Designed miniproteins, single chains, continued (3). Designs and how they scored, part 11

Each design is a single chain, and the fold is of that chain. pLDDT is the mean over its residues in the fold that is shown.

## One batch from the design tools (miniprotein)

Design m8372
Fold by ESMFold2-Fast:
Order: C-alpha cells, then structure tokens, then sequence
Structure m8372 (fold): chain A 64 residues (1-64)
C-alpha cells in the first residue's frame, strides 16, 4: 500500500513542520523515484533539503 502525494505532504507538514513548497517537493521527488529511499535522499540533498535517511524511512514505515 503506497501513500498518495496528499498524504505525504500532510505528514511532512504536521510531523516535521516543512513549508507547503518543501513538503510538495519532497513528495514529488519520492513519487518520481517510486519510493526509493537512496535516490530520493540523494536528490533532496542536492536541493538543500535537510531531511535524514532515517526520517525518510520512518515516513515509509508510518504511511505504507
């Protein structure tokens, strides 16, 4: 069971206090990479978004 973009955005805003733009960017990158943690983390790091691999793993664990 894979989360929708709306569920990912809501989770990131509520749990990590990300802005609408940052949460949407993270969700778009995650969906684009088919929930691949390594690919998503690498792209987020290049864009200057400060999120850890552990936080991304927790997102999958809670929403999947």
Amino acid sequence: MKPSKEEIVKYLKEKYGLSDEEAELVADIFLKNNYDLEATYKELKKKGINITPEELYQLIAELV
Scores: mean pLDDT 77

Design m8373
Fold by ESMFold2-Fast:
Structure m8373 (fold): chain A 109 residues (1-109)
Amino acid sequence: MKDFEKGKEYFAQRKYEEAIEYYEKALAKEPSAEIYINLGNAYYAAGDYEKAIEAYEKAIELAGEENVEALINLGNAYDAAGDKEKAEEYYKKALEINPENEEAKKALK
């Protein structure tokens, strides 16, 4: 999809505001958990942790709570926002699904 691909290209160039614009255009045409994860990643990289949390929560709503990537990304966004308790909760949920996830294990140390 042209808008989603352009969003990923801008993200790779660290042009996060442009990435967000194209991810929002992609979501307007067809909402998907993958696009919400990428939108959350762009907000996180831009330092907008509140919007990153909202996007990752939408990804989980669409894909289900078993999405390990979205759970870890939610944990990272909550941690960056200063909510350590919520961050640990999401890392633990990710480990319940995938006990070998090194990022989640490292984050809980």
Scores: mean pLDDT 84

Design m8374
Fold by ESMFold2-Fast:
Structure m8374 (fold): chain A 63 residues (1-63)
Amino acid sequence: MEERIERLRKEVDELKGKNPELAEKARSYIETAELSKKVGDYEAAQRALDEAERVIEEARKKL
């Protein structure tokens, strides 16, 4: 899970210059995943990371 979070954060940083709106949305999902992980809700954390990946893919297709 940590490796997924680190990878997605790097992808968001790359997208900030190209699509800041979707980059912020993906970052928000990553933050939700971090918070869920801290309280032990790994299922919610995984769902949030899946949503972050979906938003990042959407941003890549639009650019």
Scores: mean pLDDT 80

Design m8375
Fold by ESMFold2-Fast:
Structure m8375 (fold): chain A 72 residues (1-72)
Amino acid sequence: LVEEAQRLTEEVARLVSQLPPEVQQELLEEAARLGRELGERASSLSDEELAEAALEALRRVLRRAREALERQ
């Protein structure tokens, strides 16, 4: 699970680095929003649920990064 999260994070970083600064900023803002939403729910989630929610958030950001790259 942690290894998967690290791999997804590295992939997101790699794709985001290929995007224009304006698009990078948009993705950072979306990631910050997702992180805040997850943080607000963290106290009500188990460690496993929190890890799964974090992976889902990473996959969502990855999908957005790929979509942005395809539009370039």
Scores: mean pLDDT 75

Design m8376
Fold by ESMFold2-Fast:
Structure m8376 (fold): chain A 78 residues (1-78)
Amino acid sequence: LLKEALEKSIEAGMALIEAGVTKVTGETEAKKLEEEGKLEEAQKVLEEEKKKVEELLKKAEEYEKEAKELLEKLKEEL
């Protein structure tokens, strides 16, 4: 239970890091496109970034929920 909870917590953390990297990368790319006058392309990049970040955040929330449930079970067995 504890090992599984730690594994889920690590996976949640990795998903949050990936979401952060995705957001920074997408915002940087969109800004470059805006500076080049490619406003529609910049908007598409931001929309794709938003969807990917939302997916990663949902995944992180699911892993955090699983970790919490495993920790609650561990507390009940103690």
Scores: mean pLDDT 81

Design m8377
Fold by ESMFold2-Fast:
Structure m8377 (fold): chain A 118 residues (1-118)
Amino acid sequence: AAPRTYTVLEDAVVEPGKEIEAEVTFTLPAGRTYRVTVTAKVISGEGTAEVRLEAFVDGQLVAGSRPVLVKPGETGTATFYVRAGAEDQEVTLRVTVKNIGDKPLRVSVTVTVEEVAP
């Protein structure tokens, strides 16, 4: 199947020392494994964005990326896998973007979900 792409944050402002969160929900079919990739770009500003992607099922953390540091003009990516059990699962992906600098940043974040072969 073709990858599904979700624009989670588009041209979002992150104030100095603050963090913003955005969520996207998708259904993971029974017995399937999905590769989840977060792609974050700092469009403008100074300093560094710390980006984290976490997957939740029934409010519980089931998988997550390492934090990715993204500097102005750079694109950062992180990947992890989510696996369904015997039943279809609703998965909530939470993106957290923290501005660890002293100036506002503008950020865009995309999440790509791709079914992997067994």
Scores: mean pLDDT 82

Design m8379
Fold by ESMFold2-Fast:
Structure m8379 (fold): chain A 73 residues (1-73)
Amino acid sequence: MSAVELAKKAYEYAKQGDGEKAVELGLQAASTPASPEELREAAEYLRKAAKEMTGDYKKTLQTIADALERVAE
């Protein structure tokens, strides 16, 4: 599964209210080898996932998205 596919799944779980699974998949996306273009796309999906969450899950997903964007630079 690609970093983008993992980030898309994180967003689907976030829409279902499953913050734990969304964060797990977001971390897996961050640990997956990817091109700069794929990292930017994955970061966009993790930012969408963060908007569905509150508290620590939201902060963690935002942090992962920020990290992916920095690596893509």
Scores: mean pLDDT 87

Design m8380
Fold by ESMFold2-Fast:
Structure m8380 (fold): chain A 80 residues (1-80)
Amino acid sequence: MMQQLKQRIEQSKKHAEEAKKAGDGVNAGSSLISLGESLYQLGDLESALKAYDEAIEAAKSDPDLKAEGQKNKEQVQKDL
């Protein structure tokens, strides 16, 4: 399980960076939400919050994705 979480974290970081370089805010936001979820499952709450903040910024053009990032951020804050 932990090994798979680390792989997902690395893949999500790579996808987010590629999407950011391409100017694709929606795909960057989606990848950053996935990164935040994996970091939250790993117990890295501070890094998860940062990933969700970046996802919200990247997903400005997608209200549903922005709302998902905001809800996930609130969940992590309650556990912090």
Scores: mean pLDDT 80

Design m8381
Fold by ESMFold2-Fast:
Parts: structure tokens; C-alpha cells; sequence
Structure m8381 (fold): chain A 60 residues (1-60)
């Protein structure tokens, strides 16, 4: 329950940051994030959310 809630928030944040990251890459003369990179970022976000929830639970 708590893990899924944190995972969803981290996933949403990752999705929201993708346009900003891509825009920053373009301003630096780099190519924008491709589909696999976007998927990896979202997956990493979800994993980070779950880890964060576990740490908070253990610290309580």
C-alpha cells in the first residue's frame, strides 16, 4: 500500500520531468531522450519510490 503510493508519486514526477530534461538536452546540443531512456527513467522512478517507502517504514 505505502510502497505503491510512493512508487506512483515518483513515477508521476519522473513523467513530469521528462519534457524538462529533453528541453535541457536540446539547449545543450544533445539529442532528446528516446523511448527506451524515458521507460528507464519511469521504471527507476517507481523503484526509487518503493525504496523510499521501505526506508520510511523502517525509520518509523
Amino acid sequence: MEEEERAERYERRARESIPTISETFLSLGRPPLDEKEKETLIRTGRLGGRVSAEERRRAA
Scores: mean pLDDT 73

Design m8382
Fold by ESMFold2-Fast:
Structure m8382 (fold): chain A 60 residues (1-60)
Amino acid sequence: MKEEAEELAKKFVEALKNNDDETARKLLEEASKDSYIMMQVAVSLAGDNEFVQKAAKLYA
């Protein structure tokens, strides 16, 4: 689980960097089903306002 959460968070950040909104949205939906994975995603976005805003738009 922990390794899977870190892998998912990394893929999510890479999708955001590549402007792949469909992949990012799919990964965010998968992460939202597990609070631990969602926390790892949030940690990976910490300190980057642009990525935080992109993630918020996908979640909304």
Scores: mean pLDDT 68

Design m8384
Fold by ESMFold2-Fast:
Structure m8384 (fold): chain A 104 residues (1-104)
Amino acid sequence: MTLRVGLEVVRTYRGRTLRGSFEATVSKGESTTVEAELTELPEPVAGVTRLTIEVEGEREEFVSDSPEAAARMQEALARHGLSFEFSGFELGEGGPVTVTVSAE
């Protein structure tokens, strides 16, 4: 069974608003590593996390705008056995940010 996962994170850090995003396809029992796109936004916007999970044509979307919404995202990740490991994520250093996506 194959999962298609998308993540978008918008955060303000030291007066700069940054958007990080990735999409990955992973099979259950496997992991894949993808490069995340990191973009500085010209205008400050509210911090948000958006998660998309698609399994066999069924798509779930989550937006973390409250503690309750964040809990629902965590429940969805646990239900699908999904975990994310970020590397190279030091704001202000040049280089690619990579994400290892695992599904159990």
Scores: mean pLDDT 75

Design m8385
Fold by ESMFold2-Fast:
Structure m8385 (fold): chain A 68 residues (1-68)
Amino acid sequence: MEEREKKLQELAQENAIEMAVAKVGRELNLTPEQTAEVKKRLLEENKKKFYSYKELEELARKIAKELL
């Protein structure tokens, strides 16, 4: 109903991406450079399709494993 929905979705996705990247980076002991690359690719994917937090976390793990 409110215009807040658009801003809330953008903020929620940005926060979800940062949280997913941080969690996966810690879990897989990624370097700062690898963590930055995962975030970059995840942001690019998020522009193409809306992802839930679970999907973002799973996608972040997949990208991270491809970098290893």
Scores: mean pLDDT 77

Design m8386
Fold by ESMFold2-Fast:
Structure m8386 (fold): chain A 77 residues (1-77)
Amino acid sequence: MLEEDFEKSAPLIKQLTDALRNISDEEELGKKLAYILKQAEDEGASVATALARITLAVLGYTPEQVEELVKEYEKEK
């Protein structure tokens, strides 16, 4: 159960870690993390979803601001 979720989350967690290491601009980082969160939700990867939300919160984003970033990606695509 959780093992399958973690397997789905693993590539997204890697993208999250790579973004944190490579993106210095907080604005670009926030957008990249919101995109990763959207993908995690679409894949049903609850572990990656939780980690992305925690990371965005550490950067100062509220859950409501994160939802608005996700909605922007949905309307853009």
Scores: mean pLDDT 75

Design m8387
Fold by ESMFold2-Fast:
Structure m8387 (fold): chain A 85 residues (1-85)
Amino acid sequence: SEEDVLKAARLLIETISEAKAKSTDPETVKRLNEIALRIADVIRKLKAGEITPEQAANELRKAVEELESLGIEVPDEIKELLDKM
């Protein structure tokens, strides 16, 4: 649902904010900012009806994969919310 996608996006932004607070590497911080901006754009497009909740969920899954590739632990609650889609 759109509500589940928006909740997952909010929790992802919180996860990114915590990762940025703990990071001392400027390149990691830049990548985290880029991921956060992409998530914000996905939320904007979803609220505007430009993309479906399923398309938004797919973009958020890509963000999860990218965060995990950076060594960031993504909470299971986020994955469970996206798996409902």
Scores: mean pLDDT 87

Design m8388
Fold by ESMFold2-Fast:
Structure m8388 (fold): chain A 69 residues (1-69)
Amino acid sequence: SLEELVRRATELVRKLNEAFKKGDKQKEIELAEELARVYQELADLTGDPAARRMAEIAKKFAEELKKQL
């Protein structure tokens, strides 16, 4: 459901912030890729341009982290 996707995105943002504080780059990549998938699903379901932008931001963040490995 839409409500479950929004809740999941919020929880993933919280977890991503915690992984960032711990310097766990592999966990950050995993969480950022999952967050991108959730935002893509939100964008597909709602047509919301903001959700599409958030998916793109999360994808780029994961790609930049991968370059550091």
Scores: mean pLDDT 87

Design m8389
Fold by ESMFold2-Fast:
Structure m8389 (fold): chain A 92 residues (1-92)
Amino acid sequence: SSMLEEREKLLEEQKKRTEELSKEFNSNDDIENAEYLFEEAKRAEKEGDLRTAASYYTAGLLLLVGGLIDAELNKDEKKAKEYEEKLKEFLK
């Protein structure tokens, strides 16, 4: 029970951090913001902070997916392609 409670607490803290990172950069250019978050993720990964790296990667992916959905809903073909290309680049 104690171990499960600690796990739930840490997972909720991780989720909250990811959501906060996503909201902080949700303003003007989601691609540039996602690129920034991915560079911060790589830095955290090199420092051995894998939980922080995971939060930055997840926040960046959420921005790209959100931006793609918005572009598709708004029928902005150019912007949709830019998000798709960035997602493909990251997934390699």
Scores: mean pLDDT 79

Design m8390
Fold by ESMFold2-Fast:
Structure m8390 (fold): chain A 82 residues (1-82)
Amino acid sequence: MEKYVFEHGNTKITLELPEGKLTIEIDGEKFTVNIAKLSDEQARELVEEAKRVAKELGETEDYRERILKAIGFLLRVMGLSL
């Protein structure tokens, strides 16, 4: 099992692969989604996107904007399984 953790500011994103479990923690709030089983290529792309998003969220000081960006990322990630 590969576990990737990206932490920036008040944001922490955890990816558990190959299971496809994604957890985002923002200011103590935790959001967990199960992503459909990903190919190795999709998994690599997701790791890079998660790293970038964690930085973006960590640099976003407005709590509401941070939550909306996190939800947007979760919805996009769930779309990778389509």
Scores: mean pLDDT 76

Design m8391
Fold by ESMFold2-Fast:
Structure m8391 (fold): chain A 75 residues (1-75)
Amino acid sequence: GSEFERLYQRAVRLGQEVIELAKDDPEAVERARELLFEVHEILDRLEAGEISETEAVRRLQEVIEELERLKEEVK
């Protein structure tokens, strides 16, 4: 749905932003890549019908919160 799509785009953008900010911090870059992989896994599971849209949105919000925390640590 549109809420999932909005959050998905936000998570991808935020993850890319963290990677760019954390270029000189390999541990932070790796963590951001792991979180982006989790975002793609959530999408794949939703498209496969393995999870509900409500569950996908909930998981995506958790990933966004982790990416926002990571961004604060690297700036």
Scores: mean pLDDT 86

Design m8392
Fold by ESMFold2-Fast:
Structure m8392 (fold): chain A 73 residues (1-73)
Amino acid sequence: GPGEEAAEAARRAAEQAERLARENPSDGLSAGSAAGVAAIAAGVAITTGGSGAEEAREAARRAEEAARRAEEG
């Protein structure tokens, strides 16, 4: 359902943020953009109250961590 799809989107966005942070540790904007997508998707998953909500929260935290590392250089 929509919550599970949103959780999957958050997970993919987190993977992208982690990849961007690894490939260019100084590019906080690209990693931050991916983290923003993960946060939006996680919000949708949480709002729907589906089984993916916890997974989406973890994905959003991972994406934020990756973006923070890239921003810090």
Scores: mean pLDDT 76

Design m8393
Fold by ESMFold2-Fast:
Structure m8393 (fold): chain A 104 residues (1-104)
Amino acid sequence: MSPVEKAKELLEKADEMSVDEQLEVIEELLEVIEELIAQGKYKEALEVANITSFLLAKLNDALLADPNATEEQRARFQELQARHAELMRRIYEGLKAQNPDLVL
């Protein structure tokens, strides 16, 4: 299964996942994005990162709606969101370097 196909499958199952399961899945997807960036696969990294942004949005909504959500869970979410933002920056820089005509 490709990284993009795996990320799509995880997004479809997100509504069935606990907050802790969603945090774990997002962390794993961020590691996959870092590996794709290291391989120069910036287009595939962008596709996985975009799917991960939807997972982050779903998790944020779940944390805001859950009165039992812990400060530790919220702190971990903020860390993952910051890591995702940095990886997106690296992807766009890599895409521009490979295609200087891109207006991203």
Scores: mean pLDDT 84

Design m8394
Fold by ESMFold2-Fast:
Structure m8394 (fold): chain A 112 residues (1-112)
Amino acid sequence: MKELPVLDPDASLDEQLAQAQEGVRLLYEIGKKDSIENIKKAFDEFLEKLREAYAGDPVADEAIERLRKIYDDFLKKLQQATSPEEKEKILREFVLKVAGVLTDYLERRAAA
């Protein structure tokens, strides 16, 4: 999966949430293939698209920093994982945290 969905800052909240959910779904599918390099590439591309779509928004910069910290925690836990079950749990926790940050950001943006 090479292409993440386009993030449109001018779309409705519902459309932006759907775009974010599709991005998270693709990250999860890439992660299930047990390729750390593919996860890193997809996540880096996702953060760059988020940064470009919401350029100039300081709340977006905060969200991107939170996402980077979540990713760093994910990598540390993944390096300690010894079983496929443990790796799956770590991946699920990672994508749920990413989804939470995106939902919080988009809802805060819509309320402003």
Scores: mean pLDDT 77

Design m8395
Fold by ESMFold2-Fast:
Structure m8395 (fold): chain A 67 residues (1-67)
Amino acid sequence: SLIERAEELVEEIRKLTDPNNPEQLRLYREAVEALERLKKATDVTVQIGLLLRIIGSLEGIRLLNSK
């Protein structure tokens, strides 16, 4: 399901997040908030937008870790 995929992505973000990096913590928190909103969303366009936000957080953390 869409929610299961989103939970999987947020778990990936959690594993990649350095808790001592404030920018990474911000991206992780944004992903968690997007997941919580996704669980309540009934509109497909809103669901897609929230999933894209989670993907954006994952890509952001990957970029920060590429140093």
Scores: mean pLDDT 86

Design m8396
Fold by ESMFold2-Fast:
Structure m8396 (fold): chain A 59 residues (1-59)
Amino acid sequence: SDALVEELRREAERLVREGRAEEAQRLILTAYLNGEISEEQALELGRHLHELAREAGLA
């Protein structure tokens, strides 16, 4: 669901900003493995978080 993807994005972004990028990636992976999001959604979120970390100087 779009609402779930947005909620996961916000939580994952918060984790990345706190320097917890590995936990953010695990959050996305767990949602995918639980069938809550699609593979495409998980890959898009992963790319977004990687870009966010690089832009913030956290990667």
Scores: mean pLDDT 82

Design m8397
Fold by ESMFold2-Fast:
Structure m8397 (fold): chain A 68 residues (1-68)
Amino acid sequence: ALAEIEAVKAELLELGRTHAGAGGDREGSAATAESIVAAADELLARGVPAEEVLALLREALEGFRASL
């Protein structure tokens, strides 16, 4: 679960970075991706199970893609 969480975080940050550099709103796209990652880290810090955080990250990634 933790390795999968890191993979989804990396994909979110790369997607935000790519859209920021390729004609998207640089701060908006990157900030959204960073906020999602920060929220996931906060949930893990509060003791939310890694499997639940992974499911939430996957939902957030699909929502982020749909908003781009």
Scores: mean pLDDT 73

Design m8398
Fold by ESMFold2-Fast:
Structure m8398 (fold): chain A 55 residues (1-55)
Amino acid sequence: APPSLEELLNAFVLALAAGDEAAARAYADQLLSSITDPAKRAQARAMLDALRESL
């Protein structure tokens, strides 16, 4: 089964912590592509951007 949004978010955070930019980008892209609701997608994008700024 495909990863859940929660699993993708967790994987994104772990990839950022490990310095794996390619994996982080792939997980972020997959997570955002899975969200069809504009409001939820915008919220997720803001969350991912905030986590990226924490580097």
Scores: mean pLDDT 78

Design m8399
Fold by ESMFold2-Fast:
Structure m8399 (fold): chain A 70 residues (1-70)
Amino acid sequence: MERVREAAEATRLLLERRAEVPAEMQELADLLIELYRPVAEAYEAGDLAAAEEALRRAEAELRALRAARA
């Protein structure tokens, strides 16, 4: 539960402060927003089960992307 809340809040903060992200970091910021937006949306809708599943999917996708670059 705590990890879902933290991920949702971090994603919301990143969305709110997107314009303050340095140009060289914007691609990474956009990728993180894309991966974790479903977590924030489900959490804000009160669907904690969907938020936990979305977090699991986002984490798996991020791991796969990192593995592909290694």
Scores: mean pLDDT 79

Design m8401
Fold by ESMFold2-Fast:
Structure m8401 (fold): chain A 76 residues (1-76)
Amino acid sequence: SETEAALNRVVDAKSGITEEDVLAAVRAILADPEAAGAWLRTDPAKRERLRAYIRSLLLDRPSPELREALAIIDGI
């Protein structure tokens, strides 16, 4: 799915993650929280990697969208 593709781009990256990749993952979570939640439940390690990237971006770009995405991840 589009949601799964956006999330996998961030967690499976073998080179530097871009801010755009993290924002695409955040938008995917907010567009379909149920599908994102189902995917994130399958692998706790991937969930923690995504959480770490979003937390890192929050230090530079505090936004309601980033906080909402973290709340969804924390609710799993």
Scores: mean pLDDT 78

Design m8402
Fold by ESMFold2-Fast:
Structure m8402 (fold): chain A 55 residues (1-55)
Amino acid sequence: MAAELLAEAEADRRAAEELLEEAKRLEETDPVKAAQLYAAAGILRAGADINRELA
């Protein structure tokens, strides 16, 4: 069901954007956590791209 994959991809993209924003705030105070959030955002974006391709 293509609509469900598209909705999931959109949600993952929004989550990734929020993680990137948080990571930028943490770069000066907690660079290790910032790096983890950047990695998590990358994984979410990759998942979103796969779901969009399948839809």
Scores: mean pLDDT 78

Design m8403
Fold by ESMFold2-Fast:
Structure m8403 (fold): chain A 82 residues (1-82)
Amino acid sequence: GKADEGIKKAQEYADKAEEYGRKGDVEKAEKYVKEAQKYAKEVMDDPSASATQAAAAGVLAAAAGAGASIGLRQAGKELVRV
C-alpha cells in the first residue's frame, strides 16, 4: 500500500544521499537526506502502517544520514545539517 511506497521512496532517497555524498555534493546530499526522512515520517505517521513498516522507515531515515555522512567524509566534506 502507501506505506510500502513510502518505504521504497525512503530507500531510493537514502541511496541518492550516499551517492551525492560520495560525489562531495553537500547540498544534494542534505536534500536527499531530508527527502528520505520526509517519506519515512509519512510511513511512521500512517495509521495503516504496521509496527514493522514504521521501524523499517525509521532505520532508512537514519541510514540516509549515515550514508551521506560517510560519502561526504570520503570526499573530504561534511554535512551542514544532520
Scores: mean pLDDT 79

Design m8404
Fold by ESMFold2-Fast:
Structure m8404 (fold): chain A 88 residues (1-88)
Amino acid sequence: LIERAEELLKKYGLPYKSIRVVDNIDDIDVEKTSTLIVTSEVPEDLLRLGRGATNSTSTGDVVIFTGELTPEQIRELIKQGITVLQLK
């Protein structure tokens, strides 16, 4: 899981400080998280939006989310400046 996430981060050129795995949305610290990697299916429009939301100079924590997120929750995280990627 972590190895595949690191490959995805390298593919998109995203720097990070740490990687952690969580299954609860309350464990996502939006102030410290720069990238969210979800293992559930995400609509393509939200994935496209999430890749564009990154601050290119921002280095933060990466969260691998193994639980289920609604499209509304994903959209809210993107609005907070978090890059969202899907792990397949």
Scores: mean pLDDT 72

Design m8405
Fold by ESMFold2-Fast:
Structure m8405 (fold): chain A 65 residues (1-65)
Amino acid sequence: SSDLQAFIAQLDERIAKIDEEIAEIEKQLAKDPDNKELRLELQILEGMRALLQGMKAWLERLMAK
């Protein structure tokens, strides 16, 4: 439905913002590779990205039926 398509578009926007945050943390880690706080933040962001991607995939499967 158009409502589900709009929600998927919002998920894509959220994923894009997380990708930008990951890129910034990766730049900081390139300068300070032993920073445990940055490594933890990166792992949290990667986990959030995976959850949002899973939600998007589930919604796309619902639309395909």
Scores: mean pLDDT 87

Design m8406
Fold by ESMFold2-Fast:
Structure m8406 (fold): chain A 72 residues (1-72)
Amino acid sequence: LFEEALELGRRGLELARRYAEALAAGDEATAAELEARLAEVEARLAALAAQLSEEQRKELHEFVGGGLAELA
């Protein structure tokens, strides 16, 4: 379960990076596709996070938050 959440988090970060690149390039079609995929990953992560322990949720939050900060 937690390993699945971390893998989805990693997938989400990869998609977020590609989304940022598409936006910077003005590629609206690719950005729209990636935004939809990100929404699906975020929904699944939220569902999994509800089943995690407090410590596991903290680790997931730090992992995803740290990755997103690098994209800014």
Scores: mean pLDDT 77

Design m8407
Fold by ESMFold2-Fast:
Structure m8407 (fold): chain A 58 residues (1-58)
Amino acid sequence: DERELGELVARIARVLAAHPDPLQVTLEQIARELGVTPEEVEEALKKYGVKSLRQLLP
């Protein structure tokens, strides 16, 4: 579901923006904060065409 996928990616971007050092944030840390698995975070980024967490930084 494209809309649900986009919302998850937006939530990931918000987590990164809230961290003092977003370049050092791991998929495991993001997953823990969002209440999902690291595999779900990775799959969402992959399906949405995001190849690196750095692409979600402002």
Scores: mean pLDDT 75

Design m8408
Fold by ESMFold2-Fast:
Structure m8408 (fold): chain A 58 residues (1-58)
Amino acid sequence: MDEEDAVRLIVRELGLSEEEAKKAVEDAKAGTSPEELAEKFGISLRQAAGLLTLVASL
């Protein structure tokens, strides 16, 4: 599934755990803002925006 590839990419590029990456994908699908994703997962706003773009492509 493309979602598994997205989780692997998030783990590699953002340094999140597999569990955190899965939650980040779920939150992004639920419409969580870039600001909330950045704060919740300890990533930059740019990284959060990239995550949202990646999830929108799934």
Scores: mean pLDDT 80

